Designed miniproteins, single chains. Designs and how they scored, part 84

Each design is a single chain, and the fold is of that chain. pLDDT is the mean over its residues in the fold that is shown.

## One batch from the design tools (miniprotein)

Design m3083
Fold by ESMFold2-Fast:
Structure m3083 (fold): chain A 64 residues (1-64)
Amino acid sequence: DEESKEEQKYFQELAEELKRLKEMSDEEIEELIERVIEFFGKVEGLSDEELEKLREALLKRRKE
């Protein structure tokens, strides 16, 4: 599916940005986290608990 291909590309771009979390500003990190959570919530259908774990993982990676 063409739309699925575009969604995968968007996810890959987000994953690349996640690797630079330590180099990003607090505002950019908050925007990235919200984009990732929105993507997984709407596209993957993750539960609220799974989204909270994802948010925690992103914040932990930033603080490393």
Scores: mean pLDDT 67

Design m3084
Fold by ESMFold2-Fast:
Structure m3084 (fold): chain A 111 residues (1-111)
Amino acid sequence: MDFLDAGDLDKAIAYYEELLKKDPNDAKALINLGRALAKQGKLEEAIEYYEKAIELSKDDPVLQAEAYANLGEVYKKQGDYEKAEEYAKKALALEPKNIRAKELLEEIKKE
Protein backbone atom coordinates (compact mmCIF):
# COMPACT_ATOMS: atom_id res chain seq x y z
CA MET A 1 0.00 0.00 0.00
CA ASP A 2 1.20 3.54 -0.68
CA PHE A 3 2.37 5.29 2.45
CA LEU A 4 0.17 8.06 3.84
CA ASP A 5 1.49 11.39 5.09
CA ALA A 6 1.89 11.31 8.90
CA GLY A 7 -0.13 14.53 9.20
CA ASP A 8 -3.11 12.89 7.44
CA LEU A 9 -3.06 9.95 9.87
CA ASP A 10 -2.71 12.32 12.85
CA LYS A 11 -5.76 14.28 11.62
CA ALA A 12 -7.76 11.04 11.23
CA ILE A 13 -6.76 9.93 14.75
CA ALA A 14 -7.71 13.34 16.23
CA TYR A 15 -11.06 13.23 14.40
CA TYR A 16 -11.99 9.77 15.76
CA GLU A 17 -10.75 10.66 19.27
CA GLU A 18 -13.09 13.71 19.25
CA LEU A 19 -15.94 11.51 17.95
CA LEU A 20 -15.32 9.05 20.81
CA LYS A 21 -15.41 11.89 23.38
CA LYS A 22 -19.03 12.47 22.28
CA ASP A 23 -19.93 8.77 21.75
CA PRO A 24 -17.45 6.61 23.76
CA ASN A 25 -19.37 3.43 22.84
CA ASP A 26 -19.13 4.04 19.06
CA ALA A 27 -17.62 0.69 18.07
CA LYS A 28 -17.27 1.80 14.41
CA ALA A 29 -15.26 4.88 15.46
CA LEU A 30 -13.04 2.58 17.61
CA ILE A 31 -12.44 0.33 14.55
CA ASN A 32 -11.60 3.38 12.39
CA LEU A 33 -9.21 4.73 15.07
CA GLY A 34 -7.55 1.30 15.29
CA ARG A 35 -7.11 1.23 11.49
CA ALA A 36 -5.45 4.68 11.50
CA LEU A 37 -3.12 3.61 14.33
CA ALA A 38 -2.25 0.37 12.48
CA LYS A 39 -1.33 2.42 9.38
CA GLN A 40 1.06 4.44 11.58
CA GLY A 41 2.65 1.14 12.74
CA LYS A 42 1.12 1.49 16.24
CA LEU A 43 0.00 -2.12 16.09
CA GLU A 44 -0.34 -2.77 19.85
CA GLU A 45 -2.53 0.34 20.29
CA ALA A 46 -4.64 -0.75 17.30
CA ILE A 47 -5.15 -4.17 18.96
CA GLU A 48 -6.46 -2.48 22.16
CA TYR A 49 -9.03 -0.43 20.21
CA TYR A 50 -10.19 -3.46 18.18
CA GLU A 51 -10.60 -5.48 21.41
CA LYS A 52 -12.70 -2.65 22.89
CA ALA A 53 -14.81 -2.55 19.70
CA ILE A 54 -15.37 -6.34 19.98
CA GLU A 55 -16.62 -5.88 23.60
CA LEU A 56 -18.97 -3.04 22.57
CA SER A 57 -20.37 -4.90 19.51
CA LYS A 58 -21.59 -8.11 21.25
CA ASP A 59 -25.11 -7.27 19.98
CA ASP A 60 -23.89 -6.51 16.41
CA PRO A 61 -22.31 -9.58 14.75
CA VAL A 62 -21.53 -7.63 11.52
CA LEU A 63 -19.56 -4.95 13.38
CA GLN A 64 -17.94 -7.52 15.70
CA ALA A 65 -16.84 -9.52 12.62
CA GLU A 66 -15.32 -6.32 11.14
CA ALA A 67 -13.34 -5.80 14.37
CA TYR A 68 -12.11 -9.44 14.31
CA ALA A 69 -11.08 -9.11 10.63
CA ASN A 70 -9.10 -5.93 11.39
CA LEU A 71 -7.48 -7.61 14.42
CA GLY A 72 -6.40 -10.48 12.13
CA GLU A 73 -4.86 -7.98 9.67
CA VAL A 74 -2.81 -6.46 12.53
CA TYR A 75 -1.51 -9.89 13.59
CA LYS A 76 -0.55 -10.57 9.95
CA LYS A 77 1.42 -7.27 9.95
CA GLN A 78 3.22 -8.48 13.10
CA GLY A 79 4.09 -11.77 11.28
CA ASP A 80 1.74 -13.83 13.49
CA TYR A 81 -0.02 -15.73 10.70
CA GLU A 82 -1.50 -18.30 13.11
CA LYS A 83 -3.35 -15.60 15.11
CA ALA A 84 -4.25 -13.80 11.87
CA GLU A 85 -5.94 -17.02 10.63
CA GLU A 86 -7.66 -17.56 14.02
CA TYR A 87 -9.24 -14.08 14.02
CA ALA A 88 -10.19 -14.26 10.32
CA LYS A 89 -12.03 -17.52 11.09
CA LYS A 90 -13.77 -15.87 14.09
CA ALA A 91 -14.96 -13.08 11.77
CA LEU A 92 -16.27 -15.61 9.22
CA ALA A 93 -18.04 -17.59 11.98
CA LEU A 94 -20.04 -14.41 12.76
CA GLU A 95 -20.39 -13.21 9.13
CA PRO A 96 -19.61 -15.89 6.49
CA LYS A 97 -19.62 -13.25 3.71
CA ASN A 98 -17.20 -10.84 5.42
CA ILE A 99 -15.00 -9.71 2.50
CA ARG A 100 -11.99 -8.58 4.60
CA ALA A 101 -11.85 -11.88 6.51
CA LYS A 102 -12.12 -13.91 3.26
CA GLU A 103 -9.31 -11.84 1.68
CA LEU A 104 -7.15 -12.27 4.81
CA LEU A 105 -7.57 -16.09 4.78
CA GLU A 106 -6.81 -16.20 1.03
CA GLU A 107 -3.58 -14.20 1.54
CA ILE A 108 -2.47 -16.42 4.46
CA LYS A 109 -3.15 -19.65 2.49
CA LYS A 110 -0.96 -18.42 -0.42
CA GLU A 111 2.02 -18.75 1.95
Scores: mean pLDDT 83

Design m3085
Fold by ESMFold2-Fast:
Parts: sequence; C-alpha cells; structure tokens
Structure m3085 (fold): chain A 68 residues (1-68)
Amino acid sequence: DLSPEGRERLDLETTISLLIMKGTVYKLAGDYEKAAEAYRKAAEAARRAGDEELARELEEEARELEEK
C-alpha cells in the first residue's frame, strides 16, 4: 500500500524514536558520550526521513552534551 519511500520513512520514524529514547536514558544516567552518539544517530535518521527541524534539534542536543 505504501511506496518504497513511504515504507522506509516509517522505519526511519521508528528508529528515530528508539534512538531519542536511548539518548534520553543515557543522559539521565550521566553517560553524555553515549547520549550524544544516540542523538546524532537520531538526527541522521530524521534527516533521511525529511524532518530537518528535528534533525537540527537533535544535533544541537548532542553538541551540548559533548561540551559538558
């Protein structure tokens, strides 16, 4: 029912959600390096999904964590 691009976007949305969740868990645990990595991976998936706003927000979150 979905085009191949539409199917990939849904898979990316799921990946983004899981990576944001992982980043948040690591951030709460004080593991800023792993949190930043998870947010950067989520940003890349968001960019591939066409959500440039979310990608920028996630990249900024990762950058802030790297400077802590």
Scores: mean pLDDT 79

Design m3086
Fold by ESMFold2-Fast:
Structure m3086 (fold): chain A 66 residues (1-66)
Amino acid sequence: SKAFEAGYEAGKKAALEAARKGDDQEAIDNGIAAGVKATLAAGGSEEQGRKAGIMGAREGLEEAKK
């Protein structure tokens, strides 16, 4: 869904930025928060946003290693 995609992309971007500072836990937490915010703004649920944010954050962490 568009709401999940919005949360995923926001979570990925937030986690990538935080991961470049060298803190994987901060990256995950920032990704979840950004994912929830973006998913809610797109009409999704908080639960959907947390799942999207977690998935996005994981991808952002992997991208930061490249």
Scores: mean pLDDT 83

Design m3087
Fold by ESMFold2-Fast:
Structure m3087 (fold): chain A 60 residues (1-60)
Amino acid sequence: MLSEREKKALDAVGLGALHPALSWAQLARWVGISRATLSRIIREHFADREAALALVRARH
């Protein structure tokens, strides 16, 4: 089960897929977590940020 911070990190990945012009810092700010927290969660659940975005884009 995903924690609240993990859910916010996945929301940030989804926002990044819809708004590719936004930086990771802006995405983290929009979902209410730090950029460091976002980067850590993405590394724990995906190989890298590019893999996470590719996964979201492939489904949407």
Scores: mean pLDDT 69

Design m3088
Fold by ESMFold2-Fast:
Structure m3088 (fold): chain A 98 residues (1-98)
Amino acid sequence: DELVNEGWEAFVEGDFEKAIELFEKAIAADPTNAQAWLNLGLALFAQGKYEEAVEYFEKAIALDPTNVLAWMNLSIAYEKLGKKEKAKEYEEKMREVL
């Protein structure tokens, strides 16, 4: 999908604001696109917006529970929020999926 690819290019260049806009457009076009939700979470995580990142990683997992990267980043985001028990819970759930 073009929007997800363009958003990822913006992300790699460090333009997180543009990346977020493009991933939001991708989600508006296809709200079942798990990759767009994951990438939106990654862009917010890169900006230090961990509470928002958690929401989008949870959405990505709900759409594609086999995406290990979404599980890993959800756990890391909970660690950044100081929620160590939640981080551990999601690490354990990730091991169950694999």
Scores: mean pLDDT 86

Design m3089
Fold by ESMFold2-Fast:
Structure m3089 (fold): chain A 82 residues (1-82)
Amino acid sequence: LSREEAERKLKETMERYLEVDIELGMKLIELGVLKVVLKRSEGEEKEKLEKEIEELEKEIEELEKEVKRLEEEVKALKEQLG
């Protein structure tokens, strides 16, 4: 990798890291809201919310894995450049 290619890749990876980290933060806030609503819900509405929470928790798990991967890539690129 040329220095210019590594610098471009670092910038792109850092931008992607920030985007995914922001998305993760937003999903965590949404999860918190749904859990509060769930405590006030009964019957069919409760079952629907439990399913939505389960799906959201899976999305959050995938985003957390992506954040970790991007963080490791940023670290590797910084070590290569510095």
Scores: mean pLDDT 84

Design m3090
Fold by ESMFold2-Fast:
Structure m3090 (fold): chain A 81 residues (1-81)
Amino acid sequence: AEKYRELAKEYEKKGKLDMAYLYLGLAYAEEGKLEEALEYFEKAIELSTDEEVKRNALIGLGVVYLVLGEEKKADEYFNKA
C-alpha cells in the first residue's frame, strides 16, 4: 500500500491525475478499503485518455468486485479491459 501511495503522490506532482487515481485505487484495494478502491479506479477511467491506464483501472474494478462476491460485475469489467 505505501509504495502505491508514494507513486500516487509522484504522479499528482507531475499533473498526471489519472495515474495518481489508479495508484490510489490500488493502495486502497491492498488496504481492504474496497469502496474507496472502486471510487478511485472509476475516477482514473473517467479522467484518463490513456488506454493502458484505463485497462489497468478496469482490471482493478474487476478484482475488487470479485473480492466482494460480485462475479458478474467482475466479468463485465475484465471483458472491457
Scores: mean pLDDT 83

Design m3091
Fold by ESMFold2-Fast:
Structure m3091 (fold): chain A 75 residues (1-75)
Amino acid sequence: SEIEEISKKVAEELGMPELAPLIAKGIEEQVLNGGELNEKNIKNGLRKVFNRAGKPLDDETIEKISKKAIELYKE
């Protein structure tokens, strides 16, 4: 899916390819809840998914992932 392809690219650019499945899940959670694909909604989805996995990321890393994801979705 497009979400999986974008998530893989974001994770690879961050040097953390293992994060791709959780990034995809965070974005998908926002889509399933009827949210727009924007930076704020992606950040919220990522926080929820990474917290549930017991692997919380800092806000700076979440912001970086969200900005990169939205950049790739708009291009």
Scores: mean pLDDT 78

Design m3092
Fold by ESMFold2-Fast:
Structure m3092 (fold): chain A 101 residues (1-101)
Amino acid sequence: AGETVALRDIRVEIYDEAGRLVARAELPDIEGPDADAVYAQLAAALAELAASLGLRHAYARVTFTAVGRDGGETRVAAVAEVRQAADGSWTVVFTDVREVP
């Protein structure tokens, strides 16, 4: 697959620690020079969304179109755990990432 340089049509469902759906959101398109930059921006957006909802621990179901440097497109579904530490720092871990039709 080509290097991921953009994410489009980003849709998020935020769940609390009990597995209850708290919010649905669409995120602005993300662009970057490489996959690390693009996914770091997605992680930051998920942490900001959780913080805006007053959640210190959340699970996100995210779907998006990953765009490669070659222009190739793949629809992706991912699960992320979003957690705030006692010092205020955020950790976002993608635990399940797969292509969807």
Scores: mean pLDDT 87

Design m3093
Fold by ESMFold2-Fast:
Structure m3093 (fold): chain A 70 residues (1-70)
Amino acid sequence: MEFELTEEEAEKVAELLRDLGYVTPEQAEKIREFLKKNPKVTPEEIAELAGIDPQTAARIIELAKKMLEK
């Protein structure tokens, strides 16, 4: 399933990946840059970048969106 991320949501996804221990701070910055350039992403793309399962990536995207929900 494809997700459309705002710039804030992209930053939050990278932050959550780092804070939950899935990626290093350096990797989180690279993921943030990728997501800003590619606002329409699949969980599989994020999973590949972070070295995690697509299901975990989907959960993190949903959590980021929920935390930034207005």
Scores: mean pLDDT 81

Design m3095
Fold by ESMFold2-Fast:
Structure m3095 (fold): chain A 103 residues (1-103)
Amino acid sequence: KAEEYIKKGRELYEQGKYEEAVKWFNKALEIDPNASAEDWLLLGKAYEKLGKFIEAEKYYQKAIERDPNNVEAYRNLARIYLLRGEGDKALEYSLKAYQLEQK
């Protein structure tokens, strides 16, 4: 059931319908909050496309909590922090992404 809503949200995201995509992702998470790192990452990307950087940060951090080796989530967090003017945090997360890619 929750996976069907994730699939619907992903299809809408691929179509550029980001507002609809986040509605379906949120509906999936209300049913099953135990989402995968990929699901959290995708939700963060959808919020980022909407310019909702606070929400994007939250969901990228959830992706990292689920998978601490998720390089893409660290890179996306670094970008969000740069967009918000938080250079120190942007550098921290960029360095973490770089370190993980060297393993």
Scores: mean pLDDT 84

Design m3096
Fold by ESMFold2-Fast:
Structure m3096 (fold): chain A 61 residues (1-61)
Amino acid sequence: KEEEIERLLKEAEEAEEEAKRLEEEAKKTEDPEKKLELEIEAGVKYIEAAVYRLLAKLLEK
């Protein structure tokens, strides 16, 4: 229960870190198509993080 909440929060943080990494990669990318792909991937990771945080809050009641 508490471990499950902790795991969800940890996965949210991991997803946020991955999103930041993808954003940094996008900033360094000169190819417009690759830049867009990286930005989309970063957005997806931010959404995943938000979902994990929501699930953790629901488990807290």
Scores: mean pLDDT 82

Design m3097
Fold by ESMFold2-Fast:
Structure m3097 (fold): chain A 58 residues (1-58)
Amino acid sequence: SAGDLGLAVALANGGLSEEEAAQVREALAKGDRAAAVRILSRTMSEESARAFVDLMAR
């Protein structure tokens, strides 16, 4: 799965705190993609957030 690498990229781009990245990971682990998209959409477009979530959920 590219999930951990995807979160590392989001952190490296200065878009997410480590706490927010952990919340995204936990949401994805529970299958709550909508929550993950909402958190990511704070720092990127909703379209990009959805694509990123699809990559991380693999």
Scores: mean pLDDT 71

Design m3098
Fold by ESMFold2-Fast:
Structure m3098 (fold): chain A 52 residues (1-52)
Amino acid sequence: SSRERLIAENEAAARELRRAAEESKDPLMKTVLLLVAESSEHVAEHLRQRAA
């Protein structure tokens, strides 16, 4: 379903953002990337909560 695809896409995006944070030398950039990753994880969780 479209929901399953959106969950997978958001989880994949979060994984990539966490990887980018690990590679960053800038503490501020690490923080920003982790916050964006958490936002994508939050979207995926909200989509899961509305599972039929």
Scores: mean pLDDT 83

Design m3099
Fold by ESMFold2-Fast:
Structure m3099 (fold): chain A 74 residues (1-74)
Amino acid sequence: SAMEAAQKKLEELKKKYAELKDKRVAETRAWLDRGMANSQDRATMDALVAEVRAISAQEKEEEEAFKKELEAIG
């Protein structure tokens, strides 16, 4: 059914973004745990934080789009 297809696609989307966020968050935490010593480390951390934010924003937008499609079905 259309609902089952949409739910499966949403699950795949959430899994994809969860894996991406988990990897980036783990990298960011590793940098923090080691204690950043120079401007290159700080720049790398800032980039990782920005990527996590961008991934979360994209996930939310796609999830909201799917919810609107499901509401239109019933």
Scores: mean pLDDT 72

Design m3100
Fold by ESMFold2-Fast:
Structure m3100 (fold): chain A 64 residues (1-64)
Amino acid sequence: PQDNPTQEGIDKLEEQAKKLESTPGSDKEAAQVYSELAGAYLAMGDEEKAQEYAKKAQELVEKS
């Protein structure tokens, strides 16, 4: 696998995360995908987006 994320790959992760977030009982799974999104944006040098998704992942874990 490539270390550098693509925008299309990020879009798919965002769709997956939102789908899981809207599914009852999948908050931890959604949090894992949001954590992966945070890592992807960090790899792209977008620290603000990375922090935003990391925070969202943490909130979902605490909600669970």
Scores: mean pLDDT 77

Design m3101
Fold by ESMFold2-Fast:
Structure m3101 (fold): chain A 78 residues (1-78)
Amino acid sequence: SMEKKVEEYEKRLEEAKKKNDVQGEAESLTNLGKALMELGKYEEAIEKFREASKLSPPDPRITGQAIAGLKQAEKALK
């Protein structure tokens, strides 16, 4: 079920990139990072949160979530 969520967020990310939807790209990367954390894939989660944190989406709240996720994933990795 979580692996299926990872696939769905990867599809949403690809769709957001095709549309040049920076908000959707940031949300998809942040949600993908969270799903990867649930699977214990902390290194992959870190990369997704880093990508999201480098974007400038219209809603800055998602940037805050990505930064928080990055901090949690780095701490979980050691």
Scores: mean pLDDT 84

Design m3102
Fold by ESMFold2-Fast:
Structure m3102 (fold): chain A 77 residues (1-77)
Amino acid sequence: SNLEKAEELVQKAIEALKNGDFDTAIKYAEEAIELAKDNPVLQARAYGILADAYFKKGELEKAREYRQKAVELSRKA
C-alpha cells in the first residue's frame, strides 16, 4: 500500500540522514510526502526530515519552511 511504502521511505530517509547522505534523505522524504498525501502524521515526519537535511546542507531558509510545514501538518493529526 501507499502507506507502507511511505513508512519504508521515511525509514530510508532517516538512515540516509544519519549517514550524512543528505541528498538521498531529501529524495526519500519527498517520495514519502507524495505517497502519504492523505496521512498528515507521515507527511509531518517526512517534512521534518527535509528540514533536518536542508539545515545540515546550510540551506537555512528552506529548512525553516519545511519545519513550519511539519508543524502545520502535525496539528491536522
Scores: mean pLDDT 88

Design m3103
Fold by ESMFold2-Fast:
Structure m3103 (fold): chain A 80 residues (1-80)
Amino acid sequence: SMYEEYVELLMQARKAREKGDQAKADEYEAKARELKQQITDEANARIAQLIEELERDESKRPYAENLRAVLAEQQAIEEG
């Protein structure tokens, strides 16, 4: 749904550019950027929830610890 809306906005932006309607293209691209931010925020929340669920299972706790380490490494890369 949200991914389909994002792709549709990008297709509408392309069609607007082909028609020479730069104002409409910019509007669709702005909406696509806002939606992409929402997708990213939801993905990050889901990853955090998954790690918490894994920590509830003692057999999977080392795996959850490794995931936290990977996320910390990714955050360090994004700080550079």
Scores: mean pLDDT 80

Design m3104
Fold by ESMFold2-Fast:
Structure m3104 (fold): chain A 66 residues (1-66)
Amino acid sequence: LSTEQRATLNRIVNEALDKVRAGAKPEEVIKEAKAALEKELGATLSPEQLAGAKAAVEQAVRYEAE
């Protein structure tokens, strides 16, 4: 990932984690974060990179929500 793509991914992950900490449902947060990744990075990432980014967000949210 480029520096700009990594910064965007980190922002989306941090926003998702903040929502879960505030009491949002993990499944809703994961869905919203994956949609944000597609919208903001879908045109610039390969399908494999986008899948990896989506998996990373899902893992981070599930770990935080436990």
Scores: mean pLDDT 81

Design m3105
Fold by ESMFold2-Fast:
Structure m3105 (fold): chain A 64 residues (1-64)
Amino acid sequence: MVPGEVASATASGDPEEAARRAREEAERLAREKGVTDYVIVLGRDLETGAVTARAVERAAYEAQ
């Protein structure tokens, strides 16, 4: 669990396509929650190739 995380999404497949899909979904979910100032953090699972995008509130990301 990441402090200040407001949304996350995971996608599988081609790394670039998965990153794009995960990022788009995380950004969409962040906007649904009314968060406008966020940082997208991308993580890739080396075993599965899955990419997780986490939308983290910028203030929380900078502090912790």
Scores: mean pLDDT 76

Design m3106
Fold by ESMFold2-Fast:
Structure m3106 (fold): chain A 80 residues (1-80)
Amino acid sequence: EIKLSEEEKKLFEKIKKEIDEKAEKTLEESKEKGLSVEEMKEAIIKTIEEKTEEAKKKYPQLSKVIDDYSELKIKMIEDA
């Protein structure tokens, strides 16, 4: 099981916030464009995947927790 230091936890919280903020921005842009629910889901999932790859490249030591979080977020979007 993944054990994070307090510094790694703070860094991971920042990463989660960046992923969440970017996903929310994509949702708002998709609504403004009048996209269908399925097109919105695709756009948000793509944004989460892209932001995940950026974060993993910048913080490779957190790759597993970043991947686990992204998979959880993607599943929530798919199930919505």
Scores: mean pLDDT 83

Design m3107
Fold by ESMFold2-Fast:
Structure m3107 (fold): chain A 63 residues (1-63)
Amino acid sequence: AEEDLEKGKELMKQGKIDEAVEYFRRALEKDPENREAWSYLALALAKQGRWDEVRALGERGLA
């Protein structure tokens, strides 16, 4: 379901980046191939300056 991804996007628009990261992670856990969820998670982490986590996300890749 795309529910977690959509909720994360809404939270990003509200500036609630911490909550948005949680929802994007849930979306990616449910669908590891969800490129959109991966991209938004990376964007949210980057906005928080969490570059080590952005790199780790890229190193894992999507199967």
Scores: mean pLDDT 76

Design m3108
Fold by ESMFold2-Fast:
Structure m3108 (fold): chain A 62 residues (1-62)
Amino acid sequence: GDAEREKLIEELAKLAIEFLKKFNDIEISFEELVEKFREMFKNKSIEEIEKEIEKAKELLKL
């Protein structure tokens, strides 16, 4: 549901903040990233968002 989608968007935003910290290029807030990802993924399924999260987690392991 919408609550589950919102949770996934927040997790993706957290991963993006962690990624940006590795480059010392933190010019965007968590709230701004949540809004941006909410808009970018508004037409995406929960499964598609979960795939993006898994991809982001793999990138952070490197």
Scores: mean pLDDT 78

Design m3109
Fold by ESMFold2-Fast:
Structure m3109 (fold): chain A 71 residues (1-71)
Amino acid sequence: VKEIEEEIKKLEEEIKRLEEEIKELKEELSKETDPIRQTGLELRIVGLETEIELNRRRIERLREELEKLKE
């Protein structure tokens, strides 16, 4: 049970790191005037947002498992 809670916490910390990276990339994108570089930044942002979504789905599954084990 505690191991699942620790795994959820690690995934939440990973999501926070990815969110900070996205924030930095969005700030770079807002300052970028070159269309090619803008496209590159947009693709990187989409990749990181996809990774966050996958990590959130893992957390949901782990939370469901944790609730079943507490019963």
Scores: mean pLDDT 83

Design m3111
Fold by ESMFold2-Fast:
Structure m3111 (fold): chain A 75 residues (1-75)
Amino acid sequence: YFQEILDAAARLLAAAIYFVIGKKYNDLETYKEAIKLAEEVIKQLDKLPESPEVENLRKGAEALLKDAKEYIEKL
């Protein structure tokens, strides 16, 4: 269980990094990768029992997805 949470957290961190890079350079492909990684985090978390850690990661992934999708729509 702990490994699954760590894997989700690592993927969310990667998504955040891609989001920042994509936004800074207006790189659509990097931005799409951030969205893909955030969506994969949500799918991983849906398979885990609910906990404060899972809830916090889900909120982070959902916030990142919302911001990333809004940014792409404005490009």
Scores: mean pLDDT 79

Design m3112
Fold by ESMFold2-Fast:
Structure m3112 (fold): chain A 68 residues (1-68)
Amino acid sequence: SGRQRLRELTKELQADPRLTAELVGESTLVATAKEGGILLLIGETLRAIGDPELEATLEGNTLTIRAR
């Protein structure tokens, strides 16, 4: 399910010191890039856009991913 995928993705992104990642409620992930993290965040945005169970929006250095 999209929610399970989002939980696993949150843990993965939290492991990278260039990002802060937080699960807000059960269906929204917010990740913010620190200095040197923006290219990684862009890559994660493209990856999430390719997932049919997820919606992704990148604004500045903040990525919001929502489970459909």
Scores: mean pLDDT 83

Design m3113
Fold by ESMFold2-Fast:
Structure m3113 (fold): chain A 73 residues (1-73)
Amino acid sequence: VQQLLQQAQEALKLAEEYEKKAEEYEKKARELEEKGGSMRDIIMQDATAGVYRIAASSYKIAADSLLKKAEEL
């Protein structure tokens, strides 16, 4: 049970880290848009942010699965 809880906590930490990275890239995209940067650069920053948000979501799902298994034990 404790091992599953530890793994769930680690997955949640990774999810938080990826969410922070997504926010950073979203801010970069907004800054480029305000400064009149290239559309290509803006799209690339937004796309990168999207990838990090998908990764964060995947780790949250993994954490939820581990927590549910720990509760059933």
Scores: mean pLDDT 81

Design m3114
Fold by ESMFold2-Fast:
Structure m3114 (fold): chain A 74 residues (1-74)
Amino acid sequence: MLTKEELIEKAIEIVQELRPDVSEEDLEAFRKWLEGMSLENQQEFLDLLENVKKLPPELQQRTLDAILAAVREA
């Protein structure tokens, strides 16, 4: 089982892979948002991101936009 920090790093890696030009500010906000989650919720969210990689590019970008907007609202 991955540690909490390893789950966060994997989630960040996927976001950077899907959106290479994502700002460091957005990545930092995303990291802090994930740190507020339980280990179980972090794992479920990582699984969600892995599934996002299987979507068409337009849906990948739309889903990432929604996630980053939610992170900024938190």
Scores: mean pLDDT 80

Design m3115
Fold by ESMFold2-Fast:
Structure m3115 (fold): chain A 67 residues (1-67)
Amino acid sequence: MSPEAIELNEKGVELFLKGKLEEAIELYKKAIEIDPDYKEAYLNLGFALQALGKYEEAKKYFEKAKA
């Protein structure tokens, strides 16, 4: 797994915990672009989308995390 993808995911989690959901989503998406098999980033993206009320989009990313 790419160190850059891991760092982006970690920064995304920090932003999520601060309530900066849109910024967290951007970092999780960048992590996925670098490592498309990064299941943890898909899970985190799903949770952030769910927190924004985007339940249909969240479900799609949770499904990708299970693949």
Scores: mean pLDDT 85

Design m3116
Fold by ESMFold2-Fast:
Structure m3116 (fold): chain A 80 residues (1-80)
Amino acid sequence: SKIKELADEYWEELEKLFDEAIEKKLSEEEVEAKIEELKKKTLEKLKKIVSEEEFEEIKKQLDEAVKKFLEQAKKRLKEL
């Protein structure tokens, strides 16, 4: 489905961004900005594919995933 394709693309971009952040030693602010930009792009694509009800449910899941990813990214960057 298009939703699964977007989810797969989103996770691939997050993993790539995380690897880049570690290798280039990006600041927490830079990582947060890039993740927020990716999230906005993903949500705009999602709005075109799903109903309003499905959008709200997926948005909530995405917000939770982004929060967990940011916590992991910040922890890893500080330890490196």
Scores: mean pLDDT 76

Design m3117
Fold by ESMFold2-Fast:
Structure m3117 (fold): chain A 63 residues (1-63)
Amino acid sequence: MKKKEEDWQKIVEINEEVAKKARERLASLPPAQTPAERVARSDEIGLEQLKEFNKKLKEYEKK
């Protein structure tokens, strides 16, 4: 058994959790009225998802 297998499994779990939260956040927002607003929303949610993923990864590694 390899330590990397357990680390990978944890990374997958974290990714699934942050992806779920990103979808819930997007669903809670009112509909975008312009193309620029749609792009800005997608970029903002994506950036928040990436930051949350990195934060949880560091918390896992630094316990």
Scores: mean pLDDT 73

Design m3118
Fold by ESMFold2-Fast:
Structure m3118 (fold): chain A 64 residues (1-64)
Amino acid sequence: MSEETLKVAKLVGYVIRGIGHELDGDLEAAIESYEKAIEIAKEMGDEELAKKLEEKKKELEEKL
């Protein structure tokens, strides 16, 4: 597996986890999951995806 493919798999995993926690109302765990996804998106140089995930994190933080 390429390094890039592994990063994408981890990113998707964290996004799915974030969505799951958001649906369960566990906003703190959802924020943590999206924060990990943001780190990977930035590491991959995907500034657009990182920005979208940061906006989602901010929305959840406003609900805490």
Scores: mean pLDDT 82

Design m3119
Fold by ESMFold2-Fast:
Parts: structure tokens; C-alpha cells; sequence
Structure m3119 (fold): chain A 69 residues (1-69)
């Protein structure tokens, strides 16, 4: 649901602001799991990777267990 996905995106933004990048990745991943078309979470995840320098290997590790529906 969009509201639940938005709540996770918000928690991801808060975690990123506090420097908790792995927790932020998990929240954005959960938002996209709930709503894959949720553009706000896609954009936020992309910005986290590009602007905060999060390694793609770390993103892959966090997302791998969540891809197993």
C-alpha cells in the first residue's frame, strides 16, 4: 500500500540523515517491495547510492534476502 511504502521511505530518510546508511537502505528496499512503482523511494535510493557513496555490493547484500518473496 502507498501509505505503508511512504512510511518506510520516511524512516529511510530519517536513518540516512542520521548516517545509518544500511538501515536507510533496508527501509527503502522495504518500500519498493511494498510498491515497486513508488518513484519517491526509487529516487531516494538512487540519491543515497550516488550522493552518500554507498557501495553497490552493500546494496546487493541488503536487497538479496528481500528479493526472496
Amino acid sequence: MAAEAAAHARKGEEAAAQGRLEEALRHYAKALELDPAFQEAQDALGRLIRERGVPLSEVARVLAPLADR
Scores: mean pLDDT 73

